# Designs tried in a protein design run: designed miniproteins, single chains, continued (5). Part 46

Each design is a single chain, and the fold is of that chain. pLDDT is the mean over its residues in the fold that is shown.

## One batch from the design tools (miniprotein)

Design m17577
Fold by ESMFold2-Fast:
Structure m17577 (fold): chain A 84 residues (1-84)
Amino acid sequence: MKEEELKKKEEEEIKEAKVTEKELKLIETINRANELIKAGAEREEIEEEIEEIMELKRELGMPESEIEELRKRAEETVEAARAR
């Protein structure tokens, strides 16, 4: 199978959810955080991207309880990726 088909599947999932400009910026920031994790970047840089994700979620009107859950998930993902 073509690797392009996997990328198209991700794009289709993003398109299926009606996305605002702020939601697109959120996706870009999440992708940047994932790239930093894959590149083995410093913990501080990854945490800065996570904080930006939280800020964007607050601006989009997400409740603090959901932001806290999202933050925990992001921290777990970073730790799991680094632990291998």
Scores: mean pLDDT 69

Design m17578
Fold by ESMFold2-Fast:
Structure m17578 (fold): chain A 93 residues (1-93)
Amino acid sequence: SPVIIKKVLTDKSEIQKVLDILKNEYPDFPDIDVSQISKVIIAESNTLNYFEDGREVCKKEGLFFLSALITNSSLAKQLKVKRGDLIVLCKNK
């Protein structure tokens, strides 16, 4: 199934709001400084088959956290992401 990009956030204040939400909703979310993130990509997918680095995917209420630093090359190529990009993946219902 294709991954559908819904939003791309590049403003540091909007990125910080996303980080605050993720840390509140997912207590195991790593402490990531906003300065380490170039952009946030919010996407929808019915599958996570491209996440292969062996790290646990944090999931609550249909949201998934994937970092370009921990995603495989196939997902990075498909979404045109680079190191420092944060992917927030929402499961389509």
Scores: mean pLDDT 59

Design m17579
Fold by ESMFold2-Fast:
Order: structure tokens, then C-alpha cells, then sequence
Structure m17579 (fold): chain A 75 residues (1-75)
């Protein structure tokens, strides 16, 4: 098997892993009530350290998206 196929496999695996992490973080941000909760969850489950400022931004962004979706649903 060529070195190119091996590199392609490794790239895909890393992209999938990163994609899954981002999805898990996004879902956690939607269900987290506080930045502290999100930070603890991500550290425990994903093993990543998120700064408090970023965690707050993620939660606020998730709440805005959720409110926009709810407003459109009621229309």
C-alpha cells in the first residue's frame, strides 16, 4: 500500500476525531448551564482545557442559536 494511502487514512482519522470532539463540545455547551460546568465536562470527557472566556462564549452562542430556532418554530 502506498505512503499516500497511509497518510490519507491518518488525516481522515484525525479529522473525524476532531469533528467528534467539536460536536461533543457544541452539544455540551447547549446543555450546560454555566461555563464552569462546560469546562469540567470537556476536561473530563474530551481531555481538553477550555478557557473560561471561550466556555462563556460557547454557551451564549448556543443559547442564541437555540432561541432563534425556537422563535422560527413558533412561526
Amino acid sequence: MSKEEEERKKKLEKEIEEGIRLIVIAVAATYSETAEELIKFVKEVVGLEIPEEEAKELIERSRKVREELLEKEEE
Scores: mean pLDDT 71

Design m17580
Fold by ESMFold2-Fast:
Structure m17580 (fold): chain A 98 residues (1-98)
Amino acid sequence: SKVEELIEKLKSDDPQERVEAIKEIGNLSKEEQKKAIPGLVEAARSDDPEVQRAVAEAVRKNADIPEMLEAARALLQSPDLDVQIEGALALMIGVASR
């Protein structure tokens, strides 16, 4: 499926390919996004700030998916303060939506 191809792209050595895959995943159906959550959690733990910011944007946009909060929690472990803030905001939105 398209989501499986995008999950494979999340493992790319090219940060730009990973960013593009994250953005495409964020535009898929909620069911397809759930399949990509383990990959998004791994991307959130990446040492690349652009990849982490892309995950933060996808999580914020889709914070209504409860399983997406796992990726938001991973962002809180980032050394990038801006990424930590975005992860915290996504968690607040996700909790408030329950």
Scores: mean pLDDT 80

Design m17581
Fold by ESMFold2-Fast:
Structure m17581 (fold): chain A 81 residues (1-81)
Amino acid sequence: SMADEIVKEAEKEIEEVFKKSVEEKKSIDEFQRDLLGVYMRSVARAEADPSLSEEEKAELEARIAEIVERYMKKYEELVKK
């Protein structure tokens, strides 16, 4: 579905942000800002899509939020050791 495609694309973008942030030694605050950017763009894209139901939009937002939280914890553990 389009919702699954948006989530998959967001996860790939989050993975790339994680990789670059590790390489560039970004602060936790910078990393969080970049991840929230991915989340906000993905949510805006879903909200603009008339083919998605309100239920699909809510599920998509929740799925991406979970991915963001997972990567935030992973980055925090990596930086603070």
Scores: mean pLDDT 86

Design m17582
Fold by ESMFold2-Fast:
Structure m17582 (fold): chain A 60 residues (1-60)
Amino acid sequence: SEKKQEEIDKAVEAFRRALLRANERGAPSSAAPGFVQKKLSEEELEKKLEEFRETLEKLL
């Protein structure tokens, strides 16, 4: 439904921003806080966002 798509889009955008912030901080250090172990490429970031979207669509 359209409402579910809007909520999924908002959640995906929030996750995208979190991943971008982690990348800016250089999360590939050995002391990484357990979120992103390595700085993500654009393709890796898109893949994670798509997997997250699929998970949300299955739950809703």
Scores: mean pLDDT 68

Design m17583
Fold by ESMFold2-Fast:
Structure m17583 (fold): chain A 86 residues (1-86)
Amino acid sequence: MKPTELIVEEVTEVVDEVSAEKAEELARRHALEIAERLGIEVQSIHLEEPVVEGERAVAGVLVSGYRDGQPVLLAVKTTLVSRAAA
């Protein structure tokens, strides 16, 4: 059995309004865009509950899938920062 490859990516977005819903939407979008760029065939996506603290929000997404038949786990951390605080 081949070991699962772990890829970690971080994205920061400046937004006009910080919300849990916005963090979830952007985190899912970035994770899927990164997976497509890396040639990962997505099997499942797991969104961690977004954490909102004032002018910032953080959302984590785990994408599991395959690249050329090899298991891959992609962890994407998306941080939202209010434009007023950026």
Scores: mean pLDDT 81

Design m17584
Fold by ESMFold2-Fast:
Structure m17584 (fold): chain A 79 residues (1-79)
Amino acid sequence: TEKVKELNEQYKKKYEEAVRLAKDAGLPMTDVGALAARLQKILDSGDKSYEAQLQAAKRVLELRAEANRLYFEALMEES
């Protein structure tokens, strides 16, 4: 349906945004959660040099979660 196409386009846009942000920040898409945890430990040790990269990693995780939500919403619409 048109709604399924719309949801898939929104999913694609959000996922591409996450991929672009991850690439720009030097972050892996598959392991971004583990990397965010490692960057948080570095920040907690007093090293502020990775604060911006940690914020980018958190944003990538948010965009991935939103994209996944849209993807599953599209799948439910096909049911």
Scores: mean pLDDT 78

Design m17585
Fold by ESMFold2-Fast:
Structure m17585 (fold): chain A 73 residues (1-73)
Amino acid sequence: SPELEQFLERLRKLLEETRELAEKGDVLGASMTEGVMAVAVGTLLTSNPDTPEEVREEMLELVREAEEIVRKA
């Protein structure tokens, strides 16, 4: 789905922003972008239970990577 591909692209950009903020020592900024990712993914998956499993796994992996970046910062 083109809509799901656009959503994944936005998540990848947010993950990159989270990484850049953490590298700069902006732990609060990194935590905020991680929070946005977690809420967005949770909302999409709750509203779209028929999301393909492979896409669901990729979304959850991106959130997990953002969480790990914040935990390490």
Scores: mean pLDDT 88

Design m17586
Fold by ESMFold2-Fast:
Structure m17586 (fold): chain A 64 residues (1-64)
Amino acid sequence: GMSGGYRFMAGLLGQATLGGGKALGVSEEELQKRVSEALSKSPKEAYEELKKLTDEYIKKDQEK
């Protein structure tokens, strides 16, 4: 269903958020908590929140 697509994309964005956050020195525990909290939301909300986090971390990494 459509929810499956959003969950799959949210999982990929969660991995990107973990990578970007680690590059910025954010703790793995904090990153895992933020990703888990986002994934506890509806599939669409999880996707949108993790996309925002991934975009923020990648942008900050590229600006350094």
Scores: mean pLDDT 73

Design m17587
Fold by ESMFold2-Fast:
Structure m17587 (fold): chain A 73 residues (1-73)
Amino acid sequence: MLTKEILKDAIDLDKDGNGYVSKAEFQAALKAKFGLSDAKVDQLFKEADKDGDGRLSVAELKALTADLPPRPS
């Protein structure tokens, strides 16, 4: 599933160990792994970024993967 791969890549991008992933890192990972457009990545980021801080916490990403419905294969 897209969201589980996003979570894995986002956690790997958290090199600072602060438990947060920047918008730029999130966009780079999604474009490289899934070939998504900037508009689609921005949409996903806005939906995951509940506080509007421009960052995703690892905990929020885990919650997102549990809350989103599965995609048909």
Scores: mean pLDDT 63

Design m17588
Fold by ESMFold2-Fast:
Structure m17588 (fold): chain A 96 residues (1-96)
Amino acid sequence: SARERAEALLEEANALRREADERLRRGEITLEEMLQADIDAQALVAEARALLTEGGRGEFYRAVAEALRNAPSLEEAFRAMMEPPLEAAFETSRKV
């Protein structure tokens, strides 16, 4: 089901973050590699939200997941997170 797939993606995202934090603590990866793991985890979370959301919001989460996965650099992935399309529309909707 969509819920089971979403739960699996969220578990994978949490596992990626835990592994990256542990590896950074052991000196096995750089800060940049840890940040890349956090971006990968955020893409999984966005994909999970897209599976559980219909209409324009579901399409938005799908677009965010795709932008994060296909970002050619860490800087561009970070930019996609900070300035996603329709962010202002979501903030406005939350006030109503």
Scores: mean pLDDT 75

Design m17589
Fold by ESMFold2-Fast:
Structure m17589 (fold): chain A 89 residues (1-89)
Amino acid sequence: MTFDEILKEAGDKLFEAVGEIVERALAQGKSLDEVMAEIEKEFDRIKKEVDEKLKGLTPEQRKKANEFIDKLREEALGAARRWLEVQRA
């Protein structure tokens, strides 16, 4: 798996998980805090998987990947918050 493939897979998995979490939250009447906690938990799992796949890559590639993953987390949390606000408005 290439560096770019690892990052794309991480992003795809995270946003798929966010979509599923938000849909379940709307169906079950979960709070924003519950949704954010569930996204954080899934993000932690994805980050651990990425860190394992990054073993054997250059230090520069690992640093860039970690910066990308951290940015992705903030975007996922922001997207989930906006989706819940729109759906509950």
Scores: mean pLDDT 78

Design m17590
Fold by ESMFold2-Fast:
Structure m17590 (fold): chain A 67 residues (1-67)
Amino acid sequence: MADPAVDRETLERLLEKARRAVEEHPNNIALQSTLDLLEHWLETGRTLTQSQVKTLETFIENEVKKG
């Protein structure tokens, strides 16, 4: 079964979530690296699957919870 690709708007929302996390936690290198990766993927036109987006959202949320 195919894991469906998300649209560009979903990827842009994930990018915005990562940007806010980095702004609130500027010393968190893992969040900064995630933001850089997402910006690169948007610039290169790469699509992510729903499972990949969910994994990245969970990662960002867990990093934010750590302080």
Scores: mean pLDDT 78

Design m17591
Fold by ESMFold2-Fast:
Structure m17591 (fold): chain A 96 residues (1-96)
Amino acid sequence: PIELPDESLFLSETEIEERKEELIRRIREDPSLARHVVAQSERWLAEYEAVTGRPFPTLVDVLRHLAEEFEAQGRHLLARRLRALAEIVETAREVV
């Protein structure tokens, strides 16, 4: 097993889900946080487009596509984290 230098990097599927649910709750309670998440997602999408040179789906679509690719590579926890992030971004877009 890999000895992690920082315990914060070790997230089980349950911990990923719990942190996702907590952040979604906070986003629904705080429109300022929702606006911040949307603004950050738009910036990351622009950076992704600049690097890849491809016409963009939404950041949600990019995150879901990457999650699918990492899942196929056996990187299940990373895929789970990316899917959680996609749901967080989608929820923030619904709030603003």
Scores: mean pLDDT 73

Design m17592
Fold by ESMFold2-Fast:
Structure m17592 (fold): chain A 76 residues (1-76)
Amino acid sequence: SLEERRERLREVVYEVAKEKGIPQEVADSFIEKLEKYLKDIDLEKLREFLSRMTPADLVSTHPLALGLALKRGDFS
């Protein structure tokens, strides 16, 4: 369900944020902006993508651009 996907999205983002020392407030903002793409996001691709990013990359990445890239598969 959409509610279960939302919970999984939060789980994935919080796990990565905790590992990289990202404040919860920043993680919450990132999740909120990705929720509009929730139905189109491959959560495994998201986890892999986020695991490769530095803390600075995570803070500076526009969540809308990330959500769109994940939907399209247009990573570079």
Scores: mean pLDDT 68

Design m17593
Fold by ESMFold2-Fast:
Structure m17593 (fold): chain A 85 residues (1-85)
Amino acid sequence: SMGSQYSQTAVRLADQAERLARRGDEDGAVRLIRQAGDYAVRSRQLGDLRGAQQALMSLVRARRAARDAGLDRTVRVGVESIQRI
């Protein structure tokens, strides 16, 4: 379904953001977290509640990686993105 495609994209973007955060790439992680959040919100709006929850869990992991790496801006953006889902 279209919702499933959106949630799968959100998970991939959030997982890439987690990897960028672990490498200390704050600008890259912020960009991908924002995109993942947008896709997750759209997935939820299209009725893919399970996929949106999977994307939320991936964003929580990305936020944790950012906190562990000391990327304050990325942590803040992660909180904002998670709150929108």
Scores: mean pLDDT 91

Design m17594
Fold by ESMFold2-Fast:
Structure m17594 (fold): chain A 102 residues (1-102)
Amino acid sequence: MKLYKLSEPLLALYQKLTGSTKKLFTYGELLKIQDKAFEEYFEPTDVVSPDPRTRSANQQYRATSQLMIDVLNGKQTATRNEFSLAFDSQITEASEEEQKAA
């Protein structure tokens, strides 16, 4: 099974959001993270939820989406393709040693 790593800033946001110590991901797991970040980028939920816990989680996804905007060099809006390319730029294939250690 091929494993991948997130960039340090994206990994830090993911770990803060989930409480997970996980550092290596399958591509399917990364697509789920991308989908949630993309949803927050285009359909932010911060203004909808009255629950402080839900707002906090949504703010973290929004921070991930803002990081993607920064990677896109401050574009006012991004297409799905631009967002996906920016997210893919934050992903590297794990080394053979890292894949064996997982």
Scores: mean pLDDT 64

Design m17595
Fold by ESMFold2-Fast:
Structure m17595 (fold): chain A 106 residues (1-106)
Amino acid sequence: MSAEEFIRKVLEKLNIPEELHEEIIKAILENDFSDEFIEKLSKKLNISPDELLRSLKILHEVAKKLEEGVPLEEIIKELKEKLKKTPPDTLTEKTLEAIIEVLEES
């Protein structure tokens, strides 16, 4: 699975509108999260800018590890440990759960 395909599948599980997928994928792959981009996206999704930025950075780190050939089992283990320390009912929790599900289905 490519990094781009991985990000797209996670965005689909998070019910992010398809019209935003290409913009978000590009930002994640380039690690380019400008204040204007985060503010615009946070308003469209009705999510706090801080929560959105955290989730996008997690997606960037996982995508980078996939491109570097880090074993899926190691990535999943690290994400499950991070999930245990994540506050419930946050976008960060939902993002980590969606990432784990996509990787386990690969």
Scores: mean pLDDT 85

Design m17596
Fold by ESMFold2-Fast:
Structure m17596 (fold): chain A 84 residues (1-84)
Amino acid sequence: SSQLAELDRLAEELRQQAREHEARGVESAPLALDHLLREREVVLERLRLQGDQAGLDAAEQAFSQRLQDFIARYEREREAERLS
């Protein structure tokens, strides 16, 4: 229980950091990506500790989609800034 609570806390902290870096735009994209990937690892570890296979599968799919959307968005923003 204490381990699960700690992982939940870390996931929320990483999510907050990712949002802050995303708000700073393309210059902070590597930091936003790093925090998103770290959030994923923490969330997946929490679900593994609970033995929640359905939750693990859902989280993996959700993070895969978030990563794809993040990369596509920041590639478009980077290109737009280059042209501006």
Scores: mean pLDDT 78

Design m17597
Fold by ESMFold2-Fast:
Structure m17597 (fold): chain A 66 residues (1-66)
Amino acid sequence: SSMEEELLASIDETKEYIESLENPDRELLEKTLEQAKGLLKKAPKGSEVEKKLKELIKLLEEKLKE
């Protein structure tokens, strides 16, 4: 579906952006994490969306520990 394609692209773009930052703003990371967790709650089990959101969440949590 177009919504799934847009969401997958958005997740990939967000992940690339966060990975490109040397010292990302904590507020940005926290807001992005909350949004990703909200989307994960609605994602179908075993979907590519669930996989990509889990990868993004892991990245954000790792950055927040720095």
Scores: mean pLDDT 83

Design m17598
Fold by ESMFold2-Fast:
Structure m17598 (fold): chain A 79 residues (1-79)
Amino acid sequence: SLEEQLEAQKKALLEKAKEAGVSEEELEELRLHAELQARMQLAEANKDEKTIEEIKEEALRIEAERRGIPLEEVRELAK
């Protein structure tokens, strides 16, 4: 299944990062990014435009949290 393939790809990416000596903090950020990418690919495969837009908003929210700035500011910077 697509979900199974995406999960395997995500796991491989994270294991490669661990082997490369990425910090625990960076590894967590990479994990969140990989999860969003997997969800995006699944939504695109299903042609779910609403879910694609929701995932884009989720990515901006995570970036805002990471940088400690308002979501609206991140949204403006992404334009």
Scores: mean pLDDT 78

Design m17599
Fold by ESMFold2-Fast:
Structure m17599 (fold): chain A 93 residues (1-93)
Amino acid sequence: MERDRELAIEAARLVIEGGKAVLAGDLEKAKAYIERAREVAAQIRDPELRSEVLAMIDLVEEALKKAGTKEGIILAISAILRAIGLILDIESE
């Protein structure tokens, strides 16, 4: 895998763990995963790939802000599915 693709997969995996933490009500753990995902995303050189990764991180961060609500659950699931989709797209190339 190219460096940017490896970083995108790492950030996507962190988004999945962050989303799971939001769904479990572990908000401190969710925040830690989101912060690490942003640090990884900042290292991506390709602006299009970086924007896609940041969009997933923004979804899980919004889910964290709305934790315990139906909207927060939907946002967390959406972030997880988007992250899984990105990993599959990258690994199928």
Scores: mean pLDDT 85

Design m17600
Fold by ESMFold2-Fast:
Order: C-alpha cells, then sequence, then structure tokens
Structure m17600 (fold): chain A 117 residues (1-117)
C-alpha cells in the first residue's frame, strides 16, 4: 500500500545520505512491514543513489540526489531499474549552499561532497 511505498522511499533516501544499509532495512521493516532483499548505494555523474529491492514486490525503489533536474534524476533511477521514490535536485551552487545551511546534517554532508566533484 501507500504506507509501504512511503517507508521504502524514505529508507532509500536514508541509504543515499547515510550509507547505512542496516538502518535502511530496519526502517522498511518497522514502518513498511516489508523485507529488503538487496540494497545498493551508487555515485556517478554527480548523483548519489540509494536503492532497495523489496522481496515482497520484486521491485527496486530508489532515491537520487544530485546536480540535475528532477526529470533527469528520475530517468537515471529508471535506467538502473528502480522506481523513482524521491529525487532531490541541486541545480546551482547557490541552491547547494542554501540546502547545506538548512538541511539535516547527513544530507548537508552529501551535498558538500557532490559539490566538490
Amino acid sequence: GSRALAAATRAAYELAVSGDIDRAKQLVEREGGLTVEEARIEEENGIVFGMLKLADLGEWVGAAIGRKTPEELEAYLREKGARPGLVITVESDEEADALIANAPPELAATIRRLKEK
């Protein structure tokens, strides 16, 4: 249901910003009642991806953060075989600096790292 997909989406985001596979799995189990079969974290083309394969659905759900449009980030997730759950776009250095100042620490650290590349 929508609750399960929302939990998977949040877990994919948490995976992208923290790199913590166990944390992402625990989130999906506690909030979504789903089992994670596989988890992947990838970084390419100035984008970080968190992706989870849900055993109950046989589907990958993903989150992407990067200096691209929402449409481009969603296209990259689909190319990797993941259903786009969440995309966070940073199209300019001004937007990156504003996000770093106002985002949770793990997201701010992720944006700083992407800005350096």
Scores: mean pLDDT 84

Design m17601
Fold by ESMFold2-Fast:
Structure m17601 (fold): chain A 62 residues (1-62)
Amino acid sequence: ALSADERKTLENIVSTQTSFTPEAVAAINAEFGREVSLETILQVRDDVAVQDLVDAVNKVLK
């Protein structure tokens, strides 16, 4: 399971990254000092995308 601190770091990464190449995944693993699965990375990305959509809708609705 991903720790709260690791999840926060990953949320920041997925907010600024446009693609997760094998090189990018390896860099994330090196940063965390452990193996983080691609599935975990994609799940966090999807969670952030949903929140961004909610924020965008709220901004348009004033």
Scores: mean pLDDT 73

Design m17602
Fold by ESMFold2-Fast:
Order: C-alpha cells, then structure tokens, then sequence
Structure m17602 (fold): chain A 91 residues (1-91)
C-alpha cells in the first residue's frame, strides 16, 4: 500500500545518504540504490513495474547489501536501518 511504499522510499534514501558513502565504491552503490528508489517512486505513482524492472530492483538491492558487508560501519548502519523499517512496518 501507499504507506509501505513511502516507508521503503525513506529507508532506501537513508541508505543512499548514510551507507553508500561508507562502501568501497560509493558511486556504484548509489547507482544501485537509484534503481530501487526509481522503481518505488513509479509504484507510488501507480505506474506498473515490468517483471524485468522488478528483477533489476532485486538485483540492485542484493548488490547494495554485498557492498555494505565489506565495511563494518556500513553493515552496522544498514542493520540499524533495517530494524527501524521492521518496527515501522509492524502496526
């Protein structure tokens, strides 16, 4: 629903701001996050995503996770943001 999409957008925008700069290649991490953010913005606008676009978003998310794991501080922030998102999604 709209609330879930808005919370996911906030989460990925926070990853872009706080986690991406700490990864081994910040620009590549931001590019991957931009794929996810653009997809979520389209869903929020009511534009249907193709199967290919959905696959690209999942692949981009996995890439961000892999990059964050290379830095203990990035991994810590990612874990904190993931836990915060979980709490916001539980009503």
Amino acid sequence: DKKRLELLLEYYEELRERVAPLTPNPERTRESLDVVIEGLQKELAGVPLSTQQQIEMVSAEMHVLAEALDNPEADRILSELDEELKKKLEE
Scores: mean pLDDT 82

Design m17603
Fold by ESMFold2-Fast:
Structure m17603 (fold): chain A 103 residues (1-103)
Amino acid sequence: VPPPEAEKIKVTAPTKEAAERTGRLLKELLEKRGIKVGEVEVVEDPSTKSMTVEVRLRVGDREAEVVVERPVPPNPSDEQIEELAREAAETVVRVADLLLAGL
């Protein structure tokens, strides 16, 4: 069975810097947990009141979409960015484990 892969990560945030940092941290956290990361897309939406992480996860022949959203101010703090990246990574790992158990 091939290792789990986050084929696509999409991060939407009020600032490009917040989206880029969230995507980078999430990639690092997932790769440390043995999950391969493919494409990372960052989207700046200044009108949003939240940061959203969307991950398309593949484990063997199974796919899942993981979505994690958190309310944030217009300029998210480093702590808010790190918290979202950590929560998203933990959620992706849990979903990968469930898909592996279902094979």
Scores: mean pLDDT 86

Design m17604
Fold by ESMFold2-Fast:
Structure m17604 (fold): chain A 84 residues (1-84)
Amino acid sequence: MEKLSDEEFDLEVELALLQIKFAITKVAYENGEDPEKIIKDLEKLIAEVRRLKERAQALGFSDLVRDAEDLIKELEKMKEELKK
């Protein structure tokens, strides 16, 4: 069983928290929150995930880079659907 470095562990925790924030944002939308507010929340989350991706990429954490890219795609998809 591979022990994660403190830095890799911290980034994995940060990514998990960003995924939880996205889930909360989806629930807020389903509960009737204003789509404009949801779009702003999604844009903030995209920026946070992009910063995490850049840090993971600089450190060579390729699995985290992939997971961050997947989350960005999901966030951007929801944002574009709300703009239609």
Scores: mean pLDDT 84

Design m17605
Fold by ESMFold2-Fast:
Structure m17605 (fold): chain A 71 residues (1-71)
Amino acid sequence: MKLERTPELEKELEELKKRLEELKDSADPILIKAGRLSIEYAEAALTDVEKAKEIEKEFEALLPEAEAAAA
């Protein structure tokens, strides 16, 4: 699925960035890194699908550590 740049999507991305900024000092670093990769993935999917795939692979590599940190 190709993400289209819409005002709603850009607003959601800005809200997610603000949420991460609020949580960065109190949350586990692995969870913050996973959140940043998710935002970067969404932004890359709007402009460069190949870059989005590379970010997705990085996120998948972090998923076991992020799940362990969340548990």
Scores: mean pLDDT 70

Design m17606
Fold by ESMFold2-Fast:
Structure m17606 (fold): chain A 92 residues (1-92)
Amino acid sequence: SGAERLRREVDAAVDAAIENMRTTGDVEQGSLFAEAIAELAVRGAAELGLDPKEMVDYAIDRIRAGATPEQAEAMEASIRKAYDRELERLKA
């Protein structure tokens, strides 16, 4: 149930990011959504003993399914950058 709850939380965060892209197109807000998704996926997966990379890849796949190719590519790049930072924080 922990893994299912985390997936639902990631789903909600991804849906919010996609809605932001459709409604505002705000790049700064998009960056904050990417950071929130990466933080949730990495820390949530680590706490549950899951692979953070698999959870981030799950989030990216969800974005690719719901956004345009151009929007998905930009958001994927932002999430991967935030993922690298969150992994460094786990090592500190």
Scores: mean pLDDT 84

Design m17607
Fold by ESMFold2-Fast:
Structure m17607 (fold): chain A 87 residues (1-87)
Amino acid sequence: MAARIEEAIRAGRLEEAAELLVETYGIEREIALRVARAAAREVAGEELEKEEVAKLQAEILVSTGKISEEEAKELLEQFKKKEKELK
């Protein structure tokens, strides 16, 4: 399954990759599409900002029911605090 998602991303079929993420991991469609777009940007050689990656990870965890929206907000606040400490 992961191989099909990677192939779709590399081919620029981001909607297909998002559908596979929804089916395989139970990620919400809008979040899955954002994940597919971010992965396509990385494959193209773009460096993603650490805050953008952390936000996507938190949204995936909320979408899959692993954490609450409140817990996701706490994780993002902790991440922002850590980034400010690392000069």
Scores: mean pLDDT 75

Design m17608
Fold by ESMFold2-Fast:
Formats: C-alpha cells, structure tokens, sequence
Structure m17608 (fold): chain A 112 residues (1-112)
C-alpha cells in the first residue's frame, strides 16, 4: 500500500529530524524499523547544512507522493475533461517526484 509506505516514511522522517545524535546512533544500530535504521545512518553521515537540505527534499517528495495518491483516487471517479485535467496533473506530479528522487540520489552520492 503506497499510502501506508508514505505514512511510514513520514513518521520515520519526523523521528529522525527531532532525534538527538545519541538517539540517531541508537536508531541506526538497534531500530527494528529498516526505514528508521537507513534514515538515521544517512543523517549521521551528513553535516547540519546537508541534513537540512535532505529533510527539505524528502518532505517535498512525501508531499508530492501524497498528492499523487489523492489525484489517482480522483481519477478513478472522473470522466471527460476532469479526467484529462487530473491525468495532466498526475503526469506533472510524477515528473516532479522523479526529479526530487534524482536530487536526493545526487545528494546521497555526494555526502553518503
């Protein structure tokens, strides 16, 4: 479920952003949640300015993903001109999501 995965990522990101360095080290090593382990390890490898950029990009990616799911739900019940408009919005959001994913990947290659 994409909606459930986005919610899990959102909750994990909020925990990591609000964590102390000691809490991040504990989560990176001992968390039963693989998303928390990965995010904690990544953030621990970054300087504060890179952390800020990473959090901003991941938040925008989550928001874009939530918008994609909302538009997809509307598309299932749409017809005619509304369906065409929603499809165009979905295509734009998917492009934005791909661009954000590339920016995150480039950041991680440079600093991870």
Amino acid sequence: DDRQHLQQLKEALEQVENATRDQLQDMASNSPNPILRLLSRLVLSMDPSTQKEFFALVKEMIETGEQILAVQEQLQNSQGEQKQQLQAQLDELKRKLAELGQQIRDLLIRYG
Scores: mean pLDDT 87

Design m17609
Fold by ESMFold2-Fast:
Structure m17609 (fold): chain A 126 residues (1-126)
Amino acid sequence: IKELLEKANKKLDEAIRYLKEAARLLKEAGDEKTAERAEAVAQKLSDAKKKFEELAETVGVKDGARYGSQQTSGLIDDAQGVLYRAKEKLKEGDPELLKRIEDLLQKAIDKLDEAKRLLEEAEKAA
């Protein structure tokens, strides 16, 4: 159970890094509003990570894992929204820069999906 939470935390940290790098490239591409949305998702993810770690220690692993899984699910939807907006706003811009942004956002989404699965497994095992 603790190993599942630790693996989930690593996946969430990777997602945060990819979202922040995507936000940097979005600013470079001139889409500051989509960059702000990507940064907001990264911040909410960081906050949710701290809260589920606190819940796992103070209430129980099952409660922490459930909270983490539910929050991660919503943040996957938010990250997908950032990706769709970036594709629409930057479609007439630099195609290589857009491809790099899309790749980073997709990597973030993939890491969030993995983290959600690990958190759901931790909840069931607790």
Scores: mean pLDDT 86

